# Designs tried in a protein design run: designed miniproteins, single chains, continued (5). Part 65

Each design is a single chain, and the fold is of that chain. pLDDT is the mean over its residues in the fold that is shown.

## One batch from the design tools (miniprotein)

Design m18388
Fold by ESMFold2-Fast:
Structure m18388 (fold): chain A 100 residues (1-100)
Amino acid sequence: MSPLEKAKEVFEKTVKEIEKLAKEFSEEAQKRIRERLERGRKKVEEAKTVEEVYEVALETFKGIMTIALEYSSDEKLIEKIKEVGVKALEEIEKILKEAK
C-alpha cells in the first residue's frame, strides 16, 4: 500500500469511528457531523499527496469538534471525539514523515 493510500485508509477508519460516536448526539448534530465528514471524505478522495490528506483531515476534525461543542455538553463524549481525531492526525503525520 502506498503512503498516500495508507493515509486515506487512516482517514476513512477515523470517519467510521466518529460516525459511531455521533450516534450519541441529537439527530440535528448527527446530520451536521455526517455532512462535514462527507465533505472531508470527498476532498480526501481528490488528494494527491499525504500532506493534502493531512490538511483535509485537520480541517475536517476541527469542523467536527466545533459541531460537537455546539450541540453537546457531554465532556466525556467530546473528549472521545477529540482523542479519535488527534490519534488519526498523529498517524497521518507519521506516514507523511516516513514517506519523504
Scores: mean pLDDT 86

Design m18389
Fold by ESMFold2-Fast:
Structure m18389 (fold): chain A 102 residues (1-102)
Amino acid sequence: ALAAATAAAQEEALRNPGATATAEADGVTVVATSHETREAALAELERARELARQGRLASAAVAREDGRWLTVVDTRDEVLSAEERAERVAEIDALIAHLRAL
């Protein structure tokens, strides 16, 4: 299940600070990374923004966990429609703006 794969990747990333944990489920690749700085998390979200522009971003999230910044970037092999691409770009732009404002 995607939810279980996401939870496992997040837990692994938090257990290994600075490392990237990857899991795959339901045609989605989940990449969770625990960052020491907000700037490192922003760099990861900028990479997610490029994936969104390519139609490959399924979702992106950022959270403050265990004194670190956790990013979760989900990608799909199936390219999203133009409408879904626009929506994903708007969502990632909002996340980046939110993180910069903190």
Scores: mean pLDDT 82

Design m18390
Fold by ESMFold2-Fast:
Structure m18390 (fold): chain A 74 residues (1-74)
Amino acid sequence: MIEYSEEEIKKRKIEDMEWFKRGVEELIAAGADPATLERILRSLEDYLKKEKDPEVQKIAEETIALVREALARQ
C-alpha cells in the first residue's frame, strides 16, 4: 500500500506541475506584471532546490525558462 501511495504522489506532483506550467503560460499571455512573474520565478527556484524527481524537475525548469523569457521581454 505504501508503494501505491508513493506512485500516486509522484503522478500527482507531475500533474500539479504541468497544470502550474499551463497557468503560468496563461498569466504570461494575459500580460502579467513583472512583480507577479518574479514571485513565480522565486517560488519555482525554491521548489527546484527541494525536488528530487527528474520528471518534475524538468517541468519546473521549463516553467522557469518561460518566466525568465517573459521577464526579459518586459
Scores: mean pLDDT 79

Design m18391
Fold by ESMFold2-Fast:
Order: structure tokens, then C-alpha cells, then sequence
Structure m18391 (fold): chain A 76 residues (1-76)
């Protein structure tokens, strides 16, 4: 495993954590905090894709994060 692969994996793991936090906040009606969490996740997944452009896990996670952000912004 290269340093870039390890860094990309860490960024994806952090992004997924922010997605889970955002989902929990959205369920509680805290849409502002949910939006912030999803935006942080998007940033982390985009950074992971910059390191590993062919990382399918990061690409799929980014697509889901953007979808969740759009849904919560409409609910606000």
C-alpha cells in the first residue's frame, strides 16, 4: 500500500464519519449542522479522489454525500 492509498483511505473513513453525523443531525431536525457535516464529507472525499482518481469507493461516497446535502438543503 502506497502513502497516497493510505491517506486516501483515511480521508474516506473521516468523510464517512461526517456522513453518519450529518444523518443523525438531520433526523433530529438540526439541518444547519447536518449541512456542515455533509460539506466536510464532500471536501474529504474530493481530496481522496485528488490522491486516487480511480478510487470507486471515494467516488460513490462523494455522489451519496452530494445527494444527502441536496436533500437536507431542500428540507431547510
Amino acid sequence: MSEKQLEAEQLVALGRMFIEIGKLLAKKGDYDAAIESYRKAIELFEEALALEPENEVAREALEEAKKLLAEVEKAK
Scores: mean pLDDT 85

Design m18392
Fold by ESMFold2-Fast:
Structure m18392 (fold): chain A 90 residues (1-90)
Amino acid sequence: SPLEKKLLEELKEDVIRKLKEWNVSPEEIKEIIELVDKLFEAYKNQDWVTATNYMLKISKILSHLPSEERSAFILWLLQKIADILKKVKG
C-alpha cells in the first residue's frame, strides 16, 4: 500500500529523531532502523514470536539507556506500529 509505505517512512524518521535526542550512535540508529522494518513486517503478519525477538534485539542495543527511557521507547514504537496497521487495515 502507498499509504503503508509513507507512514512507515515517517515512523523511521521519527525513530531517527528520537534516538538522536538520546545521543544514540549513528551505527546503533542504523541497526535499529533495520530492526524497525523487520518488526513492522512481523507485526503485519501476526508473527508474534519473530516480533518479540526483534523487540528484544532493539532493547539490547539500547541497554546503555536508563530502563525508563528504553521501556518508553519500546512502548511508543509498538503503539506507532499498531496505529499504522489500524489506519491501513481499517
Scores: mean pLDDT 87

Design m18393
Fold by ESMFold2-Fast:
Structure m18393 (fold): chain A 64 residues (1-64)
Amino acid sequence: DSLRKSAELLERVKRSLEESIEEAKKWANPQASAKAVELGDRFLEAAQLNLERTRKALEEEEKK
């Protein structure tokens, strides 16, 4: 069930990243804020792709 835990963690990571991006927008340093938002967006995209792949792999494993 490592895949199930991975999917669960990825969903939590996505939620946490979305909240962190909103917090980063409030940072006093606009350059640091902009870089954090860009990095967060890239992480969200990667997490979404990996989550979809992990869920499909988990469904295949559940067939056993």
Scores: mean pLDDT 77

Design m18394
Fold by ESMFold2-Fast:
Structure m18394 (fold): chain A 95 residues (1-95)
Amino acid sequence: ALRERAEALQAEGLARFKAKDYDGALRAFTEASRLYAEIGDKKGQALALTNIGSVYEAQKDYDKAIEYYKKALELDPNNQIAKLNLEQVKKKKEE
């Protein structure tokens, strides 16, 4: 039940992000991250945190995006999406 709920919240967050409902996306991904943490799923939690970083990046809040991508990598050092997004957002901040 908790895993299915976390996965549903991830899907909701992605749908809201595509619709540019950034506040709705952040709420959904934050709740998904909390549920993944509760069940001990570090990879799921890292994915949710990576998605939060992507929302902040879309809002051009590069400092918050960097913060969340780093948090994701602390939980899952092999998260290739978080690594790539962190590299790209650091370049955008230097522009």
Scores: mean pLDDT 89

Design m18395
Fold by ESMFold2-Fast:
Structure m18395 (fold): chain A 69 residues (1-69)
Amino acid sequence: LAEKLRAVYEAARELGVSKEQITAMLERLREIGERTGRVTKEDIEAAAIAAGLSREKARAVAERAEELV
């Protein structure tokens, strides 16, 4: 879990996502991961959209995070 959250943080940072949006995404994903034992690419994309990212940027963050894991 921690490694996947680190990958999401790095991906979002590289793509210019704000610190506030990154924090919101990571809190949602940590809750999902602690409850279900996993964080999927679809979870990352949904959390990004919920944090206010466009669909295009949310998808880019999810794709980049999967590359970093």
Scores: mean pLDDT 81

Design m18396
Fold by ESMFold2-Fast:
Structure m18396 (fold): chain A 78 residues (1-78)
Amino acid sequence: SELEERIAAVQKETAEVWAQLSPEARAALEARVAALEAERRPELEAIRAAGDEEALKEALLRMLEEILELGRALLAEE
């Protein structure tokens, strides 16, 4: 599906950004990701409780895109 293809593309781009980050920037990204996961947890739990698999995939894609943007921002700071 288009959604699954986009998820795979974002995951690949995130891995490429991660490989370019310093150990310090990787630690900073991990901290930012943990904060984002905590922020998004109530939304993800509500979607899971509703059983809407497609909405869950869309919410996960949005979170992955935010993680990629955080990684790119950190890479730009180096």
Scores: mean pLDDT 84

Design m18397
Fold by ESMFold2-Fast:
Structure m18397 (fold): chain A 61 residues (1-61)
Amino acid sequence: SLEEAAKRLVEAYAEQGFKEIDRDLLLSAIRALFPNATDEQVEKALKAAEEKAKELGIKIV
């Protein structure tokens, strides 16, 4: 799902040693991976990514 893909994206950033992820960069990446997604689907994916980031101790800025 879009939410699972967004969480995997955050996990990939964590594995590469990132401590912070730019919110606009994350949003752009989600939209680029899912160009046909609705704004509501993108918002849900972003929330899933934010929850995963919190779990991994990564700051969304």
Scores: mean pLDDT 82

Design m18398
Fold by ESMFold2-Fast:
Structure m18398 (fold): chain A 70 residues (1-70)
Amino acid sequence: SAGLAAARALMEAKAPEFEALEPAIEAGDPEALARLAEFYEELAEILAETNPEGAAIAREAAARLREAAA
């Protein structure tokens, strides 16, 4: 599906950035958590029509990361 292909492309494009951010995310760095939340927000937009369940999971993950970053 087009939505899944777009989601995979986003994940591939962002993989090096998030590999580098992994230690900061594990440490609970607010900037790193906010950046990860941004990624899940983008992913949710891509999935919204073709995979609404996946979009809902991504939005929930983003909301939790935003709370942790605050």
Scores: mean pLDDT 82

Design m18399
Fold by ESMFold2-Fast:
Structure m18399 (fold): chain A 58 residues (1-58)
Amino acid sequence: MKLSEEELKKIIEETSKLLSEATGLNEEDIKKAIEEQVKKEGEEAAKQVKGLLEQMKS
């Protein structure tokens, strides 16, 4: 599944909020860490993050 840049950004924002609430870490720091992970590992990392969000919402 191919994600647009806009979809990727939304997934990163939603995941950062959830992880910030779970870990107590700063949301911006988590967002940057996820962005770096996606940049290094590409679409594969983004797909895994999306899968986790779908499971958490369901």
Scores: mean pLDDT 71

Design m18400
Fold by ESMFold2-Fast:
Structure m18400 (fold): chain A 57 residues (1-57)
Amino acid sequence: SKEKKKEFLKKVAPDLTDEGIDYLAEKISDDQLKEVEEAMKLPDRAERYARLGKLIA
């Protein structure tokens, strides 16, 4: 399922590097993918990545 998580993350976070996508796929559970999608909808880049940081902390 890691490959499917990476494909989802690439769609919702296209600005992230492949390394960033790999890192998130390892840290984020399937239940947290909706939270990642909501975070990446935010217009401010700093706020988007602050919310992602809370999910992996």
Scores: mean pLDDT 76

Design m18402
Fold by ESMFold2-Fast:
Structure m18402 (fold): chain A 58 residues (1-58)
Amino acid sequence: SLEQQRLDAFEELVEKVAAIRPENPELADRAIQKLVEASKLTPEEAIRLLKEAFAELD
């Protein structure tokens, strides 16, 4: 389901942010802003934004 995909993408981004935050807090904070933004979007738009934010951390 779209809701499950949104939750999975959210969890993956949260884990990635936690991993990079100690070495790059500015990049982590940017990703956190995307997490907050995604919470206000439709499931489809949220999934897209979360995946884009995750890719920026690679």
Scores: mean pLDDT 83

Design m18403
Fold by ESMFold2-Fast:
Structure m18403 (fold): chain A 55 residues (1-55)
Amino acid sequence: DAEKIINDIIEKGLGLYNSGLSIEEIKKRIKTALKNKGLEEYIEEAIKRFEEKVK
């Protein structure tokens, strides 16, 4: 399920953000993780969802 994988990646990103990692570095990690899972088409959506959760 692509949605579950995307949600897991975003949640890990939020954990890293709460641990002090920069938003820019986390966005790079989200892009890499989605590319590695063959979900490159969802990168823009996942980044937007991550940004909305840190606002």
Scores: mean pLDDT 84

Design m18404
Fold by ESMFold2-Fast:
Structure m18404 (fold): chain A 61 residues (1-61)
Amino acid sequence: KTKLEFAINRGYHAGRLAIAEGKADQAEEYIRKAVEESGKNAGLTKEQIEEAYKRALERAK
């Protein structure tokens, strides 16, 4: 599957983990860090990383 979708899924899981651990107030930070790390390692552009973050954030709601 695409690198963008991989980054989205990594962010989604990080956000859900933060919520499950009682850190819902930090979920956005967890999502952003996971998406940035995954996206950078996959060679995504800044624009693609920001898109992945927005999609992961929406999915984690």
Scores: mean pLDDT 80

Design m18405
Fold by ESMFold2-Fast:
Structure m18405 (fold): chain A 92 residues (1-92)
Amino acid sequence: MEKVKEELKKAAEEYKKAVEELLELYKKASKEEQEKLLKKLKELEEELKKKGEELAEKMKNASEEEKLKAQIELAKEIIKKIKEIIEELKKL
């Protein structure tokens, strides 16, 4: 469906915006805060790589639409986790 592709594009734009906000916070952060952020991002990257591999295996025989929907849900989860990291960085 055309709608599913549009939702994927919207999720990609939200992801880009969240990453840009995170980078601006990183630039303003202390050395200690930057190090903590990098550690959290590394942990997130490792978790997402594992989830992406598991999703790819599970969706191997799925329709193109089902694969796209699964990618959108994964993107939403990533965006949510990035926003949680941003919120933690704003706390003292």
Scores: mean pLDDT 76

Design m18406
Fold by ESMFold2-Fast:
Parts: sequence; C-alpha cells; structure tokens
Structure m18406 (fold): chain A 78 residues (1-78)
Amino acid sequence: HVKLGEEAKKKGDYKTAGEHYEKAGEEAEKEGKLEEAIEHYRKAAEAYEKAGDKENAFRADVKAGVLELEMAVRKVMK
C-alpha cells in the first residue's frame, strides 16, 4: 500500500493516497510494527488534508497519536 500511496500522491490523487497510507498503517499495526504504523497514519492524515478530507485526516492523526502514547508507555516500562 505504501507504494500505491506514493504513486497516487505523484498523480495528485491525494484522497486515494490517504486511503493507501491508512491501509499500510493498519497492516503495520496488525504486525506490531508501531513505528511504521505511526509513520503511515501521519502520511495518510497529510494526504487527506491536502484532499480537503478533514474528517479522515483527523481520524488518521488520532490513530497515530494513540500509537505514539502506547510506544511511550512501553518505553517507560522497559
């Protein structure tokens, strides 16, 4: 999905780019790759914002923020 998101972004299809980045974040999250998931969700939020899709941009930013808090908690506990 990251590759498809980059291709969509190059073509100016920001909404499609956001959808692909969000799916990449969901996949990384399911695999426990929280750092990658955060990066993908933030790219999705940026793409959605450029597309004027504020609702999906906000949702993606919230997903990234929740994972950042989860990582911070795990860092303190170890």
Scores: mean pLDDT 80

Design m18407
Fold by ESMFold2-Fast:
Structure m18407 (fold): chain A 55 residues (1-55)
Amino acid sequence: SVEEKKKAILEFADEAIRFGAPLDEIIKMVRDLAEKYGLSQEEIDEIIEEVKKRL
């Protein structure tokens, strides 16, 4: 489901943040992964906003 895909992407982002990856790299990887999962541009932007709030 879309919700499971979003959760997986956010868990991936949380791990990347914990490992100290640069914000721009995390955002790029999140965007690429969400696009591969077939999420809409609106859904991708929403996930990126959530990632930014976790920093």
Scores: mean pLDDT 83

Design m18408
Fold by ESMFold2-Fast:
Structure m18408 (fold): chain A 92 residues (1-92)
Amino acid sequence: DYTPEQAKALSFFTDAVINGDLESLELLLKAAEELGEEAKEFKEIIEGLIEAVKNGDEEKYNELVSKLFKLSEENPEVTLKIAMKAYKLKTK
């Protein structure tokens, strides 16, 4: 079971991605960048999500959301690290 803080962080991650909230996606990108190599694939997808939002490319956005959630399921520890770091950046 996740701690309440971990659950809030994962909810933030999911809500940011589902809603395409640009400010929240930028925090996820910053979190992935600060984690470095272990989060490289996450960083590339998040950069793509931000670009798709800016361009109004809904088809590309939905493709990348599916890819990101699959990557998240395959890499739960890295997902939690990104979510926790982004949530911490938001609450400062």
Scores: mean pLDDT 88

Design m18409
Fold by ESMFold2-Fast:
Structure m18409 (fold): chain A 78 residues (1-78)
Amino acid sequence: MELLEKIEELLRKGQELVAKAVEALKQGDYQKAAEYFRKAAEVARELARLFKELGMDEQAKRAEEAAEELDKLAKELE
C-alpha cells in the first residue's frame, strides 16, 4: 500500500518537474530547463525501482527509458 502511494506521489512530482522544464524552455532559460529535466530523470529512476519491487517489469522498463531520454534532453541543453 505505501509503495503505491509513493508511486502516485512520484508520478505527480515527475509531471510537475517536466512542466517546469518546458516553462523554462519557453522563457529561454536553458540551464534551468536542463536542471528540471535532470531532476525529472531522477524521479523516473526511482519510479523504475519501485515498479521493479512490485513485479511491474514493463512499467519499470518504460520508466528507465523515460529517465534516459530526460537525461539526454538535459545534456543537450547544457
Scores: mean pLDDT 85

Design m18410
Fold by ESMFold2-Fast:
Structure m18410 (fold): chain A 61 residues (1-61)
Amino acid sequence: MDAVREEVRRLLEEYLRLVEEGAPLSEVKAIMDRIVALLEAAGYSEAEQKALVHELLTELE
């Protein structure tokens, strides 16, 4: 995987951990905002962002 995909995967792992631990919604939103910002900076469209996040979340089971 390229560096952007690996960083997004790490952020999604942190996101899942925060959700499982019952972290405040503000912290969960902060992680999601970071993921979106990274993907936008990398040139991913909204549809591509959704597809990648969905695929990576499925792989992190």
Scores: mean pLDDT 79

Design m18411
Fold by ESMFold2-Fast:
Structure m18411 (fold): chain A 60 residues (1-60)
Amino acid sequence: NTVTLTLEVEADSPEEAREKARAIVEGDIAASTLPQELVDLEVEEVAPGRFRATATLRVD
């Protein structure tokens, strides 16, 4: 099964936004008791300095 998560982050660049989003998602995975794997992460600028990150997780 797969689950899609969407979050917004503030960053000065798409690279910083990706790093912030990955850290948040990986932190959530590490805190979970369920096996979860990040299989895709996309970042889009939706406003100046604001990015929407879409993470796709595989849940076992």
Scores: mean pLDDT 80

Design m18412
Fold by ESMFold2-Fast:
Structure m18412 (fold): chain A 80 residues (1-80)
Amino acid sequence: MREALELEAEASLYVMKATIYEKLGDLEGAIEAYEKAIELLRRARELAREAGDEELAARLENAIRAVEEKLAELKKKLEE
């Protein structure tokens, strides 16, 4: 459980890093940081599921979806 929360916290740092890259106009850097956040959130979700914490797993699933939507928006901007 503690490991899942630590991974969630680390993912939050990558989300913050991604928003800084967006502000600087570095869309590629933002995409890389969001992809790293998704990786960490998926690992945290697996640990939450293994521990039987369905509430934490659901919260992490929602966080993954939000970051995936943001990542898709940024990738579309790169195609423009």
Scores: mean pLDDT 86

Design m18413
Fold by ESMFold2-Fast:
Structure m18413 (fold): chain A 89 residues (1-89)
Amino acid sequence: MEELRKKAEEYEELAKKYEKEGNLLEAAKLYLKAAELYLKAGDAKKAREAAEKALELAEKIEREQGLKEAARGIREEAERLIEEAEKLE
């Protein structure tokens, strides 16, 4: 699963770039994609970390941008991915 882990790392780096640019919504979506790929690669720790980052960004999106529905969707997906990562222990 080296390819999946590599792709997850690429999405995570892209997410960091969008976060620095203030595009929190796209950053959060990319962190969720990274978390899904880390889960498929069996990397529960990195999957949890990426999903937790998306969760943090969902709170900022709601607070700073007022996008409550988008933030809710990201939060729900992030919480699901965190739960799945915990099951891989």
Scores: mean pLDDT 85

Design m18414
Fold by ESMFold2-Fast:
Structure m18414 (fold): chain A 83 residues (1-83)
Amino acid sequence: MSEREKILRLIGLVLRAIGLELDVELLKKQGASKEEIIEKLEEAIEVLDEAIELAKELGDSELAKKLEERKEELEEELEELKE
């Protein structure tokens, strides 16, 4: 994959993660089941993992760190919901 293709994929993954996080907030406001919220959080975490790996591969350590911090926040929320 070219560097340009990697950058475009990274942007796409970040946008997808944002979209999934917005979907989680919408589900919460609609009173959706805990199970539905968990599913969307797990999807967002997987997408963030791919974005982190790609950011590191591209040498963007600042972006990778920010994405890791965001992933940690979602993992904490997921753990709370599984209780």
Scores: mean pLDDT 85

Design m18415
Fold by ESMFold2-Fast:
Parts: sequence; C-alpha cells; structure tokens
Structure m18415 (fold): chain A 79 residues (1-79)
Amino acid sequence: SLEDALEYTKQAIEALEAGDVKRAKEYAKQALIQAEKSGDEKAVEYIRQAIRALEAGDVKKAKEYLKKAIEQLEKALAE
C-alpha cells in the first residue's frame, strides 16, 4: 500500500540518521515492494535511486532520494 511504502521510507531515513546503513537498505527494499504494488512509478524510481546510492556508499544522495520518495508518496496519499 502507499501508506506502507511511506512508513518504510520514513524508517529508512531514521535508520540512516542513526548510522545504520544495513537497516536502512532493508527498509528501503520493503518500501520499494510496497511502492511497486501501489503503482506509483515516481516513488518506485526515487526509492530505486536511493537503494543504488546506499549500495555505492553515498548516504547523502540516498537521503535526498528517500526524501523525494516521501514527498511523492504523501502527494499520492492526499489525492
């Protein structure tokens, strides 16, 4: 669901702020599954970019993409 995608994306950012990159990857992957089920292609792309950034060790870029995913998911939920 969109709500589940949003919650997992928020948990991914919280994990990154705590320095737990491994946990952040787990949450981001769960967010991706939920976003794909919801059909929100923009949220899917932002989450995919965040996961790629985490795999590359670019925590700053990952946070930027996760924040964009949150904005997109919140917009989708408001519609």
Scores: mean pLDDT 87

Design m18416
Fold by ESMFold2-Fast:
Structure m18416 (fold): chain A 62 residues (1-62)
Amino acid sequence: AALEALEALAVDGRVPTDDAVRALLALGVPPAEVAAALRAVVGRVVPTLSREEVRALAAALS
């Protein structure tokens, strides 16, 4: 679910956007799962966000 959506973005070389994160939360994906998925994929995409920024976002969502 959340990890699969982030993996799809990673294939396109994109970092998950705030809009994508909000959409996953609106679909009822638990914040902890979204945060875990963000941590898992952060090293696999070309980051528009720094690793520290993604980490902070993941912490805020958990």
Scores: mean pLDDT 55

Design m18417
Fold by ESMFold2-Fast:
Structure m18417 (fold): chain A 99 residues (1-99)
Amino acid sequence: DKVKELEDREKAVNEEEIARRRAHLRSQLTDEQIEKYLKEFESAKSLDELGELVRKLMEEGVDPATLGDLIRLYLMEKKGLPVGVADVTAAVVLVEARK
């Protein structure tokens, strides 16, 4: 009923989803590889630059589904976006990368 209680609940749900997505990525990548990709994404100054980085990684043979999961994790964990916003934003980045 209080805005703070709503914010705390949303943060808890987001933290659980981050942990779940990170666990899924561990089935494909090491923790060191995950952190390497997240740091590369942090170097992007805009969503357009992030799209260019993702396109380059796709051209280097990184699996598009794994890249999608990494982008969603980056947006949630490093940019603090809610799960729904992170999912939509990641989809836009992937569409731009595939052009």
Scores: mean pLDDT 78

Design m18418
Fold by ESMFold2-Fast:
Order: sequence, then C-alpha cells, then structure tokens
Structure m18418 (fold): chain A 63 residues (1-63)
Amino acid sequence: GTDPSVKDIPKRFVEILQKLIDSGKIDKSKLQDIVDAVDEAIYNAKSGLQSVDEAVAEALKKI
C-alpha cells in the first residue's frame, strides 16, 4: 500500500525548521533552500529512491 509516512514529510520538516528558526539556529534567509530540500525529500521518497527517514535526514544535512 501507499506509505502513509510520505504524507508526513512536509509536516515533520516544517516542525524541525520552525524549532530551528525559533531557537536562532537557522537564518530565515535560508527558507527557500529549506523549502527546496523538503520538495526533493518528498520527490525521492515518493519515487522510491529513498525511505522517508533517509530522505528527511539527507535534506536536513544540506541545511
């Protein structure tokens, strides 16, 4: 069946991103790069190139 965790990628990433911005660890100028990383993670997970957890981890290390 469809992996339901793929639908949670944007939510999980937004929650991590928001906490990092609120803690001052990420500059808001990186917001577009973070959005692009989320989109890539969703694409890779949906395409079967990576698991959901691997896609999120890969995207996070690019930020």
Scores: mean pLDDT 69

Design m18419
Fold by ESMFold2-Fast:
Structure m18419 (fold): chain A 66 residues (1-66)
Amino acid sequence: EIKEKILKLIGEILDIIGDIIELEKKLEEAEKAGDEEKVAELKKEIEELKKELEKLRKEIKELEKE
């Protein structure tokens, strides 16, 4: 029931964290290359994933409420 749903959401959170780490690595490479356009694009993608992470965290908190 609720525990299984929380576990699934945790899995989704871990996947998003993995994606953020990958994008941050690409961001560092783009910054070193001086690719301002790619830096801006990667920063936007990272911010969107962070918003999704916040949303999933909120969903878990609501499921933990009685």
Scores: mean pLDDT 82

Design m18420
Fold by ESMFold2-Fast:
Structure m18420 (fold): chain A 64 residues (1-64)
Amino acid sequence: MKKDLVAAGEEVIKLVEEGYSPKEAIERAAKKYGVHPITAASSAAFLLVKQGKLELAKEILNAV
């Protein structure tokens, strides 16, 4: 995965942990790294699945 894709996914997770909604977190991360919102959401979901956080991964994907 390109560095920007991983960074976008990590930013989505960080923003959700800071209290942003999944939709706002996705939009902000996508804009910051210049990637499509689906790409940012998919990267975040992949990282969350690796951490065993399947429910949060589903919420992020449903917010796109």
Scores: mean pLDDT 83

Design m18421
Fold by ESMFold2-Fast:
Structure m18421 (fold): chain A 66 residues (1-66)
Amino acid sequence: SEEEERRRKLAQDLIETGKKLYEEGKWGQAGYLVEAAYALLSPQDLPKGRKLAEEYIAKGKADRAA
């Protein structure tokens, strides 16, 4: 469907942007975008995106706390 196609496209864009932000050291923002992207794909994919987002955020916090 048009709606499903649009969501897949947006999710793909968010994942790519998130990876770029992570490489730039913007880990919190990267995690947020990845989680949002997986939420758009389907409810069952949210745990996968959330786990990756938590990893990004934790890494950012650890680096700033050191």
Scores: mean pLDDT 73

Design m18422
Fold by ESMFold2-Fast:
Structure m18422 (fold): chain A 55 residues (1-55)
Amino acid sequence: MPISEEEAKKIQDAMEAGDIETANKLIQEAGVEGEAKTGEEASELAGIALEERGR
């Protein structure tokens, strides 16, 4: 399922706060396939989902 802009922002906010676990949980709840171990990976997953949706 494509994530909404609001959902992606929540993931990015959690990642910026250093809450990788929270960011990962939000990614999974949004239906994005994958998991992040670092803030960079969480940001990439959120960005990919937004790009696929915008395309």
Scores: mean pLDDT 66

Design m18423
Fold by ESMFold2-Fast:
Structure m18423 (fold): chain A 86 residues (1-86)
Amino acid sequence: MKKISDKELDFNVVLLGLATLRAAYRSAGNEEKARLADEAIDYMVKLAEQGKYDEAIEYGRRFMKALLDDNLEEAKKIVEEAKKKV
């Protein structure tokens, strides 16, 4: 039980981190980065709805790192890969 709860907590921490970055980008007028964060959050939520918390956490961390590294091309690639079923 506690192990599953810990995964849900980790998921929520990553989700909150992305939501915070999205809000910061919108406040700065960076609509492109804010939009990419929105799409990444949507995919994380879809994975969580399927019980795929490990995949959602890994995806979110990978995307967040791309944004923090200011690697927009990698961030776009991560989001586009999410739109493909594989």
Scores: mean pLDDT 81

Design m18424
Fold by ESMFold2-Fast:
Structure m18424 (fold): chain A 62 residues (1-62)
Amino acid sequence: SEEEKRKLIRQAIEKHAESGLYYMLGESYKIAGDEEKAKKAFEEGEKKDEEGKKLLEEAKKL
């Protein structure tokens, strides 16, 4: 349905926004010299980006 498609697109936008924030956080930790926190932030950012991509592909199939 159109409602289901819009919901998936909204969720994908939220995941991509979270991904961007985690990449910024990772760069900030890297500059601060916190290698462990930087690594975790980048890994979480990659995970959120992948989740967003999957939601968009699902929305396109509706």
Scores: mean pLDDT 88

Design m18425
Fold by ESMFold2-Fast:
Structure m18425 (fold): chain A 77 residues (1-77)
Amino acid sequence: MSLEELVAEVLRERGPQPIADVAAAVGERVGVPAEAWPLIAAGAAEALGAPPDAVVTLADAERLAEGVALGIRRAGA
């Protein structure tokens, strides 16, 4: 499953969510330690130009996935 598909699945199942909550859900599913989930949230927030408490929807899934990938790389996972 691609990161975009995974982000879209979380948003489809849970509805609109804060960036930080999407980052935590994706981090858990890809096996990133919980201590590194803030780095995933920071990457996603950077890609969207928004704070990590900003609410996102399915329309944001592609851009979110780019930021999530950046955050995962920074976390060393």
Scores: mean pLDDT 82

